# Designed miniproteins, single chains, continued (2): the designs that were tried, part 27

Each design is a single chain, and the fold is of that chain. pLDDT is the mean over its residues in the fold that is shown.

## One batch from the design tools (miniprotein)

Design m4968
Fold by ESMFold2-Fast:
Structure m4968 (fold): chain A 57 residues (1-57)
Amino acid sequence: DELLARAREVAERLEAETGVASPREIAEELGISEATALRLMREIVSEELGVEVTSGV
């Protein structure tokens, strides 16, 4: 999905620059809703970790 790839790129840039990537900032950069950005971020985290992200939280 093009939107997912774009969100990942923006998240990496924000993390490199500020140390944190929030759904709000991603939504602002991409011109999408915060709810959409949050959904995309959850998919990115699940894919990158490849493990149970909720196990320790």
Scores: mean pLDDT 71

Design m4969
Fold by ESMFold2-Fast:
Structure m4969 (fold): chain A 65 residues (1-65)
Amino acid sequence: MDVIGVARAIEDYEAKSSEELSIKKGDILLVLEKVDEEYDLVKSLETGEIGLVPRSKLEYLEIVE
């Protein structure tokens, strides 16, 4: 799967559905897809798990156009 960017979690987030990923402040995440205006599909580097995270909880370190 192609990676389009790298983001850092700026706050803890607890998944509210089975499609979402729980993250901790400071986690580094691979951005796989910008799903909509509110959510990105990301992969955790720590667990290898893939899920949706609110974009408001992410700081983009690098993004491919």
Scores: mean pLDDT 80

Design m4970
Fold by ESMFold2-Fast:
Structure m4970 (fold): chain A 81 residues (1-81)
Amino acid sequence: NQLELENAIGTAAVHGLLQHDKEVGRRVYQHVGQAMSSWSDKAQRQEFRQRMADIIEEAGPEAKALVEEQRKAALERLAKE
């Protein structure tokens, strides 16, 4: 299920950013709130993914590594289920 996969990846990114920096995680929650009302729209989900990518880049390589580890773990769990 594509939506289930997108949700797992998005949640993993939020968790990775929160582990890196609580303020960066707070900014992500603001973007999540803005996206929620239009989450059924594929284009809006794509815009949210782009926003997440921008925040991860701004946070730096340590944040990116934490996000990648969380996404890898989430994909492994999803593949086993």
Scores: mean pLDDT 71

Design m4971
Fold by ESMFold2-Fast:
Structure m4971 (fold): chain A 95 residues (1-95)
Amino acid sequence: MSAEELLRKAEELLERAERLLKEAREYLKKGDKEKALKLAEEALKLAREALRLAMEALKQIDPNDRKGILRAIGLALRAIGLEFDAEKLIEEAKK
C-alpha cells in the first residue's frame, strides 16, 4: 500500500470518527448513555487505526516530500485529539 493510499484511508477514518463523536455528544445530551458510549467507542477505534495508518505512511514518505510529511503529521495530531475527545466522552457516558 502506498503512502498516499494510507493517508487517504487515515483521512476517511478521521472524518467518520468526527461524525460518530458528534452523534455521540447529541445522544449524551438526550440522556441515551448506551448509544453515546457505543458511538464513542467506535470513534476511538477509528481514530486509533487512523493514527496507525498516518504513522505507517510517515515511515514510507520521501524525506524530501515536505508536503507529504506535514500532511501525515497533521493527520496523526488530528487522530490523537480525537482519541482524547472519545476517551473523555466514554468516561462521561459510563457515569
Scores: mean pLDDT 89

Design m4972
Fold by ESMFold2-Fast:
Structure m4972 (fold): chain A 72 residues (1-72)
Amino acid sequence: MKATYRVTSPAPTEELLRAAQSVAGALRANGYDMEARLAGPGVVEITADTEQVAESAAKAVADHLGGTYERL
């Protein structure tokens, strides 16, 4: 089941997007189907083919940058 998580962070928007794309790219390189995109200033959305993978990626980005994450 495809899932999307929103990550919000006080970090600069470019840094947040870079971190999200890095996490998504690493997971994709390991065979997971996922993407990360900018949703607004200080906000990115991470989508994966499973809720568990999407949540893990969102949590990793949020923990790294002192942000929060929630399921859409």
Scores: mean pLDDT 83

Design m4973
Fold by ESMFold2-Fast:
Structure m4973 (fold): chain A 79 residues (1-79)
Amino acid sequence: KNTTEQIEEGLKKAAEGAKAFKAGDYETAAKHFEESIKLTKDQPKLVAESLLMLSKAYEKLGDLEKAKEYREKAEKARA
């Protein structure tokens, strides 16, 4: 199970990823969302949200195959 510290760090990474995404730095955004997923892996709602944002980041980077893959993972994480 994730510790409170891991969840807090994961939320911070997701926030930094969202900031990078808004700034147009999609590579940095993807990195932060991937780190958030690792820190929050036992929290399905947080994982699903980060996977959805990671999908959007890869779409912006032109990697449509990865964008689709992460979107499908996000849908499964919500189930």
Scores: mean pLDDT 83

Design m4974
Fold by ESMFold2-Fast:
Parts: C-alpha cells; structure tokens; sequence
Structure m4974 (fold): chain A 62 residues (1-62)
C-alpha cells in the first residue's frame, strides 16, 4: 500500500528533523513529494522507486 508507506515515511521524516538530521529530512521530503506526484500520475512503479530511495536515506541517517 503506497499511501500507507508514504504516511510512515512522513512520520520518520519528522523524527529526523527532531534529531537535528535536517539534510536527511529534506532529502526524504523531496523524495516523498516526487513519489506522491508519480502516484497521482498513475505511475505506481516510479512512486515505489522514490519510496524505496526515501527508505534508504532514512536507513543511512539512523
């Protein structure tokens, strides 16, 4: 469920901001924006790719 993944990653982005990891939080925010744009366009494969990239940024920041 792409929308559920987007919501979970938005919450993780907020946590990165609270931890002072501002660059990582900004990168996640940009990737989530691109994922949602792709989702709205019906490009589910592209949306999935951006969410996978956002998850990788979070993993590296943790």
Amino acid sequence: DLLERMRELYLKRQELEKQGKLEAAEQVGELLHEAYKAYKAGDLEKAQKYLDEAEEVIKKAE
Scores: mean pLDDT 84

Design m4975
Fold by ESMFold2-Fast:
Structure m4975 (fold): chain A 84 residues (1-84)
Amino acid sequence: SAADEDLVANLERHLRHLAATHSVEEFRELALSMLRQVLRHRGASEEEIEEFLKRVEEVFEEAGDDAEAFIRRVSELLREVLAS
């Protein structure tokens, strides 16, 4: 939906700002916190949130210190969850 695309676009903008203004470790913690809040606000179950964040942690390992690669992949995963 348009609302889901706006949400993802807003999240991408916030994540880029966090990556530019924080260390890699701080960025990881803040990104996970933001994603948890977004999913809770949309009414996702605790099990759904846990599985999503576990996948986000895998994306961090895959992307390393490449914030843009992380943001792109996490945005794709979020779109999949929101479309469900």
Scores: mean pLDDT 83

Design m4976
Fold by ESMFold2-Fast:
Structure m4976 (fold): chain A 60 residues (1-60)
Amino acid sequence: SSLEREIELSLALMKGTIYKKAGDLDGAIEAYRKAIELAKDDPEMKAALEEELKKLEEEK
């Protein structure tokens, strides 16, 4: 269901934020990649997440 996808997206975003703050760039990148896949039906959110992923990959 769409609700389950929304919950998974929220969890992926939370994990990405936690990993980023902890300095685990690999963990943050993995979490944001999952969030992008879950946001496939929201092009605005997907684009914002792809920009964040690009920044994380450039910091590695």
Scores: mean pLDDT 81

Design m4977
Fold by ESMFold2-Fast:
Structure m4977 (fold): chain A 88 residues (1-88)
Amino acid sequence: SLEELKKKVLEKLEKLVEEAKKKGAEIDEEELEEEKKKIRESSKEDLEKMLAYLEAIELGISLTEAQLNSSSNEELFELVKEKIEEAK
């Protein structure tokens, strides 16, 4: 269901943020709240792409800063999906 998918995406995001904070990363709380709002208002298709992106990060698949800056969210998620498939 859409609500289960939203919950799963939010839980993955919060888990990764907590792990990043444990490693000394500075998290902008305003940006985090804005991202959570986007997740709550997102379509099923967008949520599935977001989940794939977060799962890639969790698996240790890193994107370069150039890749992050040169891609739209859709292009970024597609690139991450390719990396997930490559890692299998």
Scores: mean pLDDT 66

Design m4978
Fold by ESMFold2-Fast:
Structure m4978 (fold): chain A 116 residues (1-116)
Amino acid sequence: SSEIDQALADAKAALEALIAAARANDLDALREALQEFNAALTKLLSLNPPNSLIVSFLRDAFERLVAELREAKKNRADPDIISLLETRAGELLEMLKQYSTDEELLQRLEEEFKSV
C-alpha cells in the first residue's frame, strides 16, 4: 500500500539520519535520531506490512548499526554513543527473532553482534 511505502521510506530516511549522527560522534544528534528512528519503525510495524519486508528492513538496519558500532569502538568514540548503538542493534536483533523463522540467518546475525 502507499501508506506502507511512505512509512518504509520514512524509516529508511530515519536510519540514514541515525547513521549520519553516529558517524558525526554527536551524542545529542544521535539521541534525537534514535527517537525519530523508533517512531518511524513503530509506525511502519503498526501498518502490518509483510514479514519479508519487515525482516529485510530490520536486517539491513541491524547490519548497518553493527558496522557503525564497530567503527565507533575502533575510533574510541563517546562511551554513551557506543552504548546507544549497541542497545539499538540488540533491540533490532530481538525484533528480527519475532518476524523471522530463519534460524541460520538469526544465528549469523547474533554471531556478528557478538563480534563487536
Scores: mean pLDDT 91

Design m4979
Fold by ESMFold2-Fast:
Structure m4979 (fold): chain A 89 residues (1-89)
Amino acid sequence: SSLLRQLPASVTVEEGSTVTLTSYLGNSDAKVEWLKDGQPVPGEVTESAGEYTLTIKSAKKEDSGTYQRRATLPDGTVYVSAPSTLTVY
């Protein structure tokens, strides 16, 4: 497992690994949710200096899917990151 500065196009990890997905927005006032296959996922989301990180501990094969960071700014503007495909083997 590693903390990534940007969402990679693909991430492959062994089952039981910790996965960290980091997306830089440059805005710390955003409401951020992480999507898996287009649906919000529960998880630990942290913010530091405009970087938003999702942490998945003890990854399972069912955690495999396409992840995106969705950010809603105070003015209502929505930004969605490029997709990152997670494969747990």
Scores: mean pLDDT 77

Design m4980
Fold by ESMFold2-Fast:
Structure m4980 (fold): chain A 80 residues (1-80)
Amino acid sequence: SDIEKVKEILEEAFKYVGEEERLKEALEKIEKAKTFEEAYEIAYNTLKELGEEAVEKGDLEKALFIKKKILEIEDIYVES
């Protein structure tokens, strides 16, 4: 269930920033994860990179959205 929540958050993030094609690779990495911790690390790093790209491009709306998604996965990690 926690891995499913992480995957859903990634889908929302990639769809919002218009990078749906990159989503497949991220999801494949998550599905190969044997533990929630591995899935969390993959998702966190993926969202962090996506957020940094948005900041570098000056897209503050997308950067803020990704920051919100990072907070959502952090909440899942703390609750797990």
Scores: mean pLDDT 82

Design m4981
Fold by ESMFold2-Fast:
Structure m4981 (fold): chain A 73 residues (1-73)
Amino acid sequence: MEVEEARKLLEEAAKQGKTADVIARAEYAARMSEQKGDYETAKAARKAAEALRAGDYEKAAEYMVKVQKLLDE
């Protein structure tokens, strides 16, 4: 997934009032990654959630793409 595609998806979720659900999923993914010892993916997922809370969709998209790449290796 490209950053621009992820950014558009996050902006659409925000317009539909679903940002809190996306944040909750990112926080859950961070906890699961940390439990498995994958601290790099956990850190990226937490940074995505933090950016979403700040309304920084571009940075949130960058971190979401990083999480996807780390999971795909």
Scores: mean pLDDT 81

Design m4982
Fold by ESMFold2-Fast:
Structure m4982 (fold): chain A 76 residues (1-76)
Amino acid sequence: MQTILRSIGLALRAIGAKLDGDFEEAVRTAREAIRLARERGQDPSEAERLLREAERTGDVELAAEAGVTAARLAMQ
């Protein structure tokens, strides 16, 4: 239950960072969510791919998508 609540919190933080245009916060949130998904034994490859593309392009929307994707994986 606590992991689900933490995952929801990370998804909301990613969405908030996107709405604020805060690329650094979106990237930080995505990295935390990817780590959580990995700790849960999920394959974070899709989220890691999205984050690499976001870091290459500076795209806050892709960084937020990476965070939401990883948070959803951590809930499974």
Scores: mean pLDDT 85

Design m4983
Fold by ESMFold2-Fast:
Order: sequence, then C-alpha cells, then structure tokens
Structure m4983 (fold): chain A 99 residues (1-99)
Amino acid sequence: MRFAMYDEPLIARVAVRDAVAAGKRAFLVEIDGKTYGLVEDPSLEGAEFLFEKEATVTEYDPETGLPKRTFKARVRFYKLESPSPRRRIAGVAELEEVE
C-alpha cells in the first residue's frame, strides 16, 4: 500500500489525525530522526520507485504525541508524479516491517 508522505511535523500530525478519523490507514512516524505523516492513498500505486533503505521507525499517537512502538522497517520511496502545493505532500512511501 502506498502512502502520501508529509514531512512538515505540524501538517503531518494534522493529516494523520484527520485520516484516522475518516477511517483511513495512517501513521505518524519518525524515521532516522525525521518526522513524517504517512496517509494511505491508493491513487499513488503507479508512482515511480526511487530508492529503499532499512531504518528504525518509531510510531507516535497523533492525538497525544506519545510514542506507541519502535520497529525496524524497509522504507521504499517513490516519486511524487504531480506535486500539489495545496496538499503539501512531500513524496510517496511504503513501509515493510522486518522484525
């Protein structure tokens, strides 16, 4: 499943909170010291693969800001085909847990 990636912390938190409230799969995560909001978006399945890396991921509760869990994942990054400044999406990502 592809996720729209938000890389500004306040926007990421709001986007994840709103997505979860709407019943979408979404995660507020820290990957290698950077905070991202990941929101499920099936329209992004056709995005071009750029690169992958293994990283330690910490998931946070978007309501409280408290950490929920830490795990190792393979993170795949994809090209954002049509960047929309109104949506403030920085890229496209996919997470695969490896623990």
Scores: mean pLDDT 77

Design m4984
Fold by ESMFold2-Fast:
Structure m4984 (fold): chain A 56 residues (1-56)
Amino acid sequence: DAADQRALNRAGALIGAGDYEGAIAVLEAGLAAHPDSAALRGGLERARRLAAGEPP
């Protein structure tokens, strides 16, 4: 929904700025509100991989 897309857009901007921890926090908050969101779950997995130094 629109809230999920806003969370993904905000997290994407944080990732682009190199703030992977900020992106993880945004996606975790979004997923807490919408636990069944596959899009937020995928975004969180990607952000966690980037924070760990793994390529996307």
Scores: mean pLDDT 81

Design m4985
Fold by ESMFold2-Fast:
Structure m4985 (fold): chain A 65 residues (1-65)
Amino acid sequence: MVKEFLEKYAERAKEIGFTELAEEQVKRAEEADKKGPREGRLTRTDSLATLNLAIMEAERKEREA
């Protein structure tokens, strides 16, 4: 479930122009999953929050313009 949301947020971030950030966060979460279930879960949640914050900031700046 969380993995599916991470992929969707990464796709949206790429559309906005944050391709590098999206790929980096997805890779980081996948690497953490290999280290352990708890590490993977925490890192996936953190990566989701990071991508969501970047998307929200981009949308806010677009509204200000």
Scores: mean pLDDT 75

Design m4986
Fold by ESMFold2-Fast:
Structure m4986 (fold): chain A 67 residues (1-67)
Amino acid sequence: SLDLAEAVGRLIADAVRRGELTPEQAKALAPKIAQAVLDGNYEEAIKLAEEVSPELAERVRKLLEEF
């Protein structure tokens, strides 16, 4: 869903602000995670986040559990 993709985008932006991701990692990752979320492939979205930040992956997992 669009709302879910937007919420995940905010988590990625927050991760950059916290120093958990570089801006370059976020730029590469954000469209891939957004596409996975729009496709309903939540496992792939979490896996993509986990490859760069376990902390981001946990926040994404919790968000996706609410939808």
Scores: mean pLDDT 83

Design m4987
Fold by ESMFold2-Fast:
Structure m4987 (fold): chain A 66 residues (1-66)
Amino acid sequence: TTIVAETTLPVPALIGLVLRLNGIPGVEASLEGENTIVARTTLSPAELDALLAELNAIPGVTARIV
């Protein structure tokens, strides 16, 4: 399952978020363009819902499943 996160984060926060996501087992995150993070996941539905909620709780981040 793929998560797309559109962000208004400054570059240091954006890089930090990408590194954090890549630290999660079953998540491979990359920058697509300047402000968008795409995360490919092998997470369970419960883990995916938890991650999506966590991302949407970050100011300047709007995450959705595609």
Scores: mean pLDDT 80

Design m4988
Fold by ESMFold2-Fast:
Structure m4988 (fold): chain A 66 residues (1-66)
Amino acid sequence: EKEIERLKKEIEREKARLAELEAQWDSVPPSQRRAFAVRYMAEQINLVGSEIELDLLKKKLEEAKK
């Protein structure tokens, strides 16, 4: 269950990064918008990956109880 706590902390950091990027979106110059969008998408993919890993660990824990 220590692994679950580590993933939760990592997910919170990733969510914070995405929130920072979202806050900056409207202030990004048009010339940098594509690079910014790619960076935002990469952070979203990282978050989704961490959430999937957390779900898998929780499911394994539940199955181990059965």
Scores: mean pLDDT 79

Design m4989
Fold by ESMFold2-Fast:
Structure m4989 (fold): chain A 62 residues (1-62)
Amino acid sequence: MDKEVEEALILMQIGLARVLASKDPELAIKLYEEALKRARELGMTDVEKLAQDELERIKALS
């Protein structure tokens, strides 16, 4: 599968998690963790950092 398509899907997942964070923080955490794992597997360092930063933020508020 095209790496650009995978990156787009991961970014969409991060966006969805951000929208859900206030209504379903548990689901949002799962989505961020999955996005982080996928970004790491694909070597997408910038996307990995974005997912990690978002995950740290939501966990600090929980």
Scores: mean pLDDT 81

Design m4990
Fold by ESMFold2-Fast:
Structure m4990 (fold): chain A 58 residues (1-58)
Amino acid sequence: SEEVKKMIEIARELGDEATAAALEQAEEVGATAEQILDEMKENASSEKEKKILEKFLE
């Protein structure tokens, strides 16, 4: 989806290759942006993941 692709772009811009790879995998299995956002909010343990969430929600 467009939203997930935007999240991947933000992750790469922030240098968070691990999160970018995880988002690419989530897109491949058809996860929605809302599902990914919920997972990131629940499991975000890094400042980079929190910054991706913040930038996407702007």
Scores: mean pLDDT 74

Design m4991
Fold by ESMFold2-Fast:
Structure m4991 (fold): chain A 56 residues (1-56)
Amino acid sequence: AEQAALDAAGARGEAAMRTLSPEARKNIQDAIERSDPEGRENLELALKAMERAAAA
C-alpha cells in the first residue's frame, strides 16, 4: 500500500518531466536506455528518490 503511493508519486514526476520539455525527456530516456538491465532498475529507483525529495 505504501509502496503503491510512492510508485504513483514517482510516475507523476516522470510524467511531469516528459511534459516539461522534450529535451529533458530525451536525456532521461537516453540515460535509461544506456544502462544495463540491473543499472536501469537502480536508475529508476534513483529517479523516484529524487522526486520524493523534491516533493518533500
Scores: mean pLDDT 63

Design m4992
Fold by ESMFold2-Fast:
Structure m4992 (fold): chain A 61 residues (1-61)
Amino acid sequence: MSRLEEARRRMSEAGGEAPPEDQVEAIERTARELAEEGVLSPEQAEELVREFTRRLREQRE
């Protein structure tokens, strides 16, 4: 399984478990943890945060 797929799954889970007000913070925290663990590069972590945050905004109208 790719590291990127694992990262996306973990970020989706973190965002999904958080209240709507805290979803962005949960996503950012999880991405930082993944970068610290070496699962993602810092650049990949930033890109995934932008991707998930954009989807979140679209879902909230």
Scores: mean pLDDT 76

Design m4993
Fold by ESMFold2-Fast:
Structure m4993 (fold): chain A 69 residues (1-69)
Amino acid sequence: MKVSSATIESELQVDAAIADLSKLPDSTIVELTVETTEGTFTFKGTVKEAIEFLRKHKSKIKSLSYTIL
């Protein structure tokens, strides 16, 4: 399977976000807004749950922003 430049960029952005979030306590609350091939999703939960969400949807994510609460 060949990966497009845009997909590689999005994957790197997701990996960077996971790395940054992993520096926080697992119980820290974050709000994610992710634009995917299936639409825009807003997720609010713990850092651990946010990291799992990002890993699960990594291949579908076009853009990502998050806020630490």
Scores: mean pLDDT 74

Design m4994
Fold by ESMFold2-Fast:
Structure m4994 (fold): chain A 74 residues (1-74)
Amino acid sequence: GEEEIAAAIRAALKAVLDGSPQEVIDEHLDRLAELLGISREEARSIVKTVLNSIPGVAEERGVTPEEVLARVLA
């Protein structure tokens, strides 16, 4: 469901930002890929796109990148 996909995206983002081992990151990406019916590389692209959008969203909303990240990881 939508909640599971959102939770999987947040888990993958957190693993990347925390500098988790590649095996842990890959496990979260595999879960997201399974939920969406896509490849791990496509799931990685989604996570990368979200991370790359944070500075732009922060500027547009007049908040810090850290505030956007905190809300995404909530």
Scores: mean pLDDT 78

Design m4995
Fold by ESMFold2-Fast:
Structure m4995 (fold): chain A 64 residues (1-64)
Amino acid sequence: EVYRRRALAGAELLREAGLTDESERIQKLVDEGKYEEAAQLATDKAWELGDEAVFRLHRRALEL
């Protein structure tokens, strides 16, 4: 469940940042039940966006 929440938070964050293709890729992994892989991709993409994005990812995942 922790991985699923992080993945969904990441998909939303990336969509809001205009990275729709990356958001759709994460959503597809979630739909396939690959929660750990989806969460890792979300985390990696958040780090590419910077420290604020990583903070937002963790906060949003806790709210789900």
Scores: mean pLDDT 81

Design m4996
Fold by ESMFold2-Fast:
Structure m4996 (fold): chain A 67 residues (1-67)
Amino acid sequence: MEEEFRKKVEELIKKGIDELRAGLAQAHARRAASGRTETVPVPKEIKKATDILGPEETGRLVQKLLA
């Protein structure tokens, strides 16, 4: 039960990371082209995972998925 729940939360975090990467890539490309720096907000999916697991556990899963 807990493992299946964690897998679902990991999928949610993966979607959030993909959105964050896309946003960061676009912001970086625009910065290189125009010299403007843009801040990319934390995706809603990662915020929801933080609400479910707490910031420490969510951070650990993000690190695991980024590795």
Scores: mean pLDDT 71

Design m4997
Fold by ESMFold2-Fast:
Structure m4997 (fold): chain A 84 residues (1-84)
Amino acid sequence: MAEEARKLIEEARKAVENGDYETALSYVRKALDLVEQLSPEEQRELLPEILDVAMAVSQHPDLDVRIEASALAIKAATLLASLR
């Protein structure tokens, strides 16, 4: 499951590089859902990467894309904060 989450994060990064923000958001959403089911150690490793991708997408000029990306970034940051 952690390996699947890593693969989804890599696919999300590729989608951002290609300017495909809707696909990137889909992969970030799937990765976040998987990471919520992982151990705290795996969450601490993967949540910063999810947050980084979501933050990159949150810079998009489309308001709907920005709202979704910001919501995913907030969720990832909140989960990461809960691990301390």
Scores: mean pLDDT 82

Design m4998
Fold by ESMFold2-Fast:
Structure m4998 (fold): chain A 114 residues (1-114)
Amino acid sequence: ASSKFTEEQKERALKEVEKMSDEEKDELISKSMQLSFPKAKGKTGREIFNIFDKDGDGYISLPEFIEGAKELGALETMDESALKRLFSEFDLDGDGYINYDEFVAGLKLLNPEL
């Protein structure tokens, strides 16, 4: 699937994420997710990632992403088609799964001023 982000933008975001501490990654997820998901407010980045990572394997599949987004109130602001599109933007390597660093990098690409 085509992403709106260039390969250079994706590589830059992933390299920036590799330099971040776990605390900085957690804060970025928390701040970014509260902008798009009403029920994410007051949750840590790790808590938010664990809502999506329902089986605890460290990878978010599309079905897990949609269910996690519903728990965070996403369907109050966007439909399932918009959620599928958003998943594709986070799936930086195109493997159909989002890991923790890809999740942080995707949020950084979506919210570059954070």
Scores: mean pLDDT 76

Design m4999
Fold by ESMFold2-Fast:
Structure m4999 (fold): chain A 81 residues (1-81)
Amino acid sequence: MSPEEKAREIVEEAFRTGDFEGAKKRLLELMKELSEEEQKKVLEAVENTIIREYLLTGDEERMQKAAEVLREVAKEVEKRV
């Protein structure tokens, strides 16, 4: 399974369960094992999955929580640059 596929599954599970804190932890763990190029692809996959889930569900509260997870994960990646 690609890093992008793992990230997609993490975000989809968070939208299903509401566990965005767990999703953030899993995404940060995934990011530690990846190259800078792979980290960028994962961030893009997370963003695209959030948009897709929002379009399918209309769940604004979960979309906002997911967007905050994306922002916090991106901030940790930026600390390396």
Scores: mean pLDDT 82

Design m5000
Fold by ESMFold2-Fast:
Structure m5000 (fold): chain A 60 residues (1-60)
Amino acid sequence: SALEENGQLGLEIREWLEKVRAGEITLDEAIAEAQKNGRDDLARALRLVKRAMAEPVPAP
């Protein structure tokens, strides 16, 4: 795998999530910005994060 080259996508996801956590932007706004910039990879990743947040972790 090209994890070292794909690490940039991971860093971008983290930066957007940090801004959302800080209240600077909403997750929906982050997804919209990624789509506007043609970043289908980033938009897809952020949508997966949103879906994961909507599904609570099952009890152990």
Scores: mean pLDDT 73

Design m5001
Fold by ESMFold2-Fast:
Structure m5001 (fold): chain A 55 residues (1-55)
Amino acid sequence: SKKEEEKKKVLEKELESLPESLELILELTPEEEDVEALKKEVKEKEEELKKKLEE
């Protein structure tokens, strides 16, 4: 269906942009503890997005 295709496209775009967004955030936020937390959040979000795309 059209709605499902659009949702999938949005999820794919988010997944593709996550690595670049992470690099930008790391450049702007040089606090070591925040960097570790952000990396973990991005990885978890990436796994969740991949899971949704597989469904």
Scores: mean pLDDT 69

Design m5002
Fold by ESMFold2-Fast:
Structure m5002 (fold): chain A 75 residues (1-75)
Amino acid sequence: SLAKQRLWSRGVVEIVRLLLESTTLAEMQANFEKWLAEVKETLDPEVAERLREFAEDAIQARLENKPIVVEAPEF
C-alpha cells in the first residue's frame, strides 16, 4: 500500500528527528514512546508496528555508533 508506505516514511522522519534531539539511550526510548502514544490512535496498526521495529533498530545503531539504515517495508 502506497498510503501505508507514505505514513511509514513520515513516521521515520519524525523518529530520526527525535533521536537526533536526544542525548542518551533512555531519552531516545522515552521520546519515541511518548511520540508513539500521541499518534497511536490515528496511525494504522501495521504502520505503528513497523515504526516501532525501525525505532528499536535505529536506537541500537546509534548506541553502537553505526549508521541508521532506512529500508521501507512492504505493506
Scores: mean pLDDT 80

Design m5003
Fold by ESMFold2-Fast:
Structure m5003 (fold): chain A 78 residues (1-78)
Amino acid sequence: MSEEDFEAEVLLALGEIYMAIADISKNLKDQIEAYEKALELYRRALELSTDPVLRRQAEENIKEAEEKIKELKSQLEK
């Protein structure tokens, strides 16, 4: 594992923590902010990762976070 791949793993783990924070949040705005933070971390992980497995995981996590943000924003704007 390279230093960059290690940093990517840490960013993925931190992103997962923010996804969990979003899941327990009671306010739509707080949920969106937490998912957006997770998305930022996952994008940074993808930029740093050279391992194909880590890159795929980051891409999947980015897609999940983007879908969650889209769903919540649509609810907030109703």
Scores: mean pLDDT 84

Design m5004
Fold by ESMFold2-Fast:
Structure m5004 (fold): chain A 93 residues (1-93)
Amino acid sequence: GLSEAEELLERAEELLDEAERLLAEAKEAFRQGDVDRARRLAQEAIRLAEEALRLAMEALRLAGDDRELILRAIALMLRAIGIIFDAELLLSK
């Protein structure tokens, strides 16, 4: 079975995949002039990415000396930060 760290990373990845989809939809809504929809989608993407960041940080704490789990956790944390940054930039327009 998966370790607790691996289960957290799997959940974080699922949340980030959904956040990226919502962010893409938010960008398209802004292109179409639907600012209210774009804002709602971007805010939801931030919420999911913040949850994923928390899960990846907990997985990093549980990874111990497992280099593969550590690198995977860091990669997902960076991905989450990138989504939050991109969505916040979209909301600033």
Scores: mean pLDDT 91

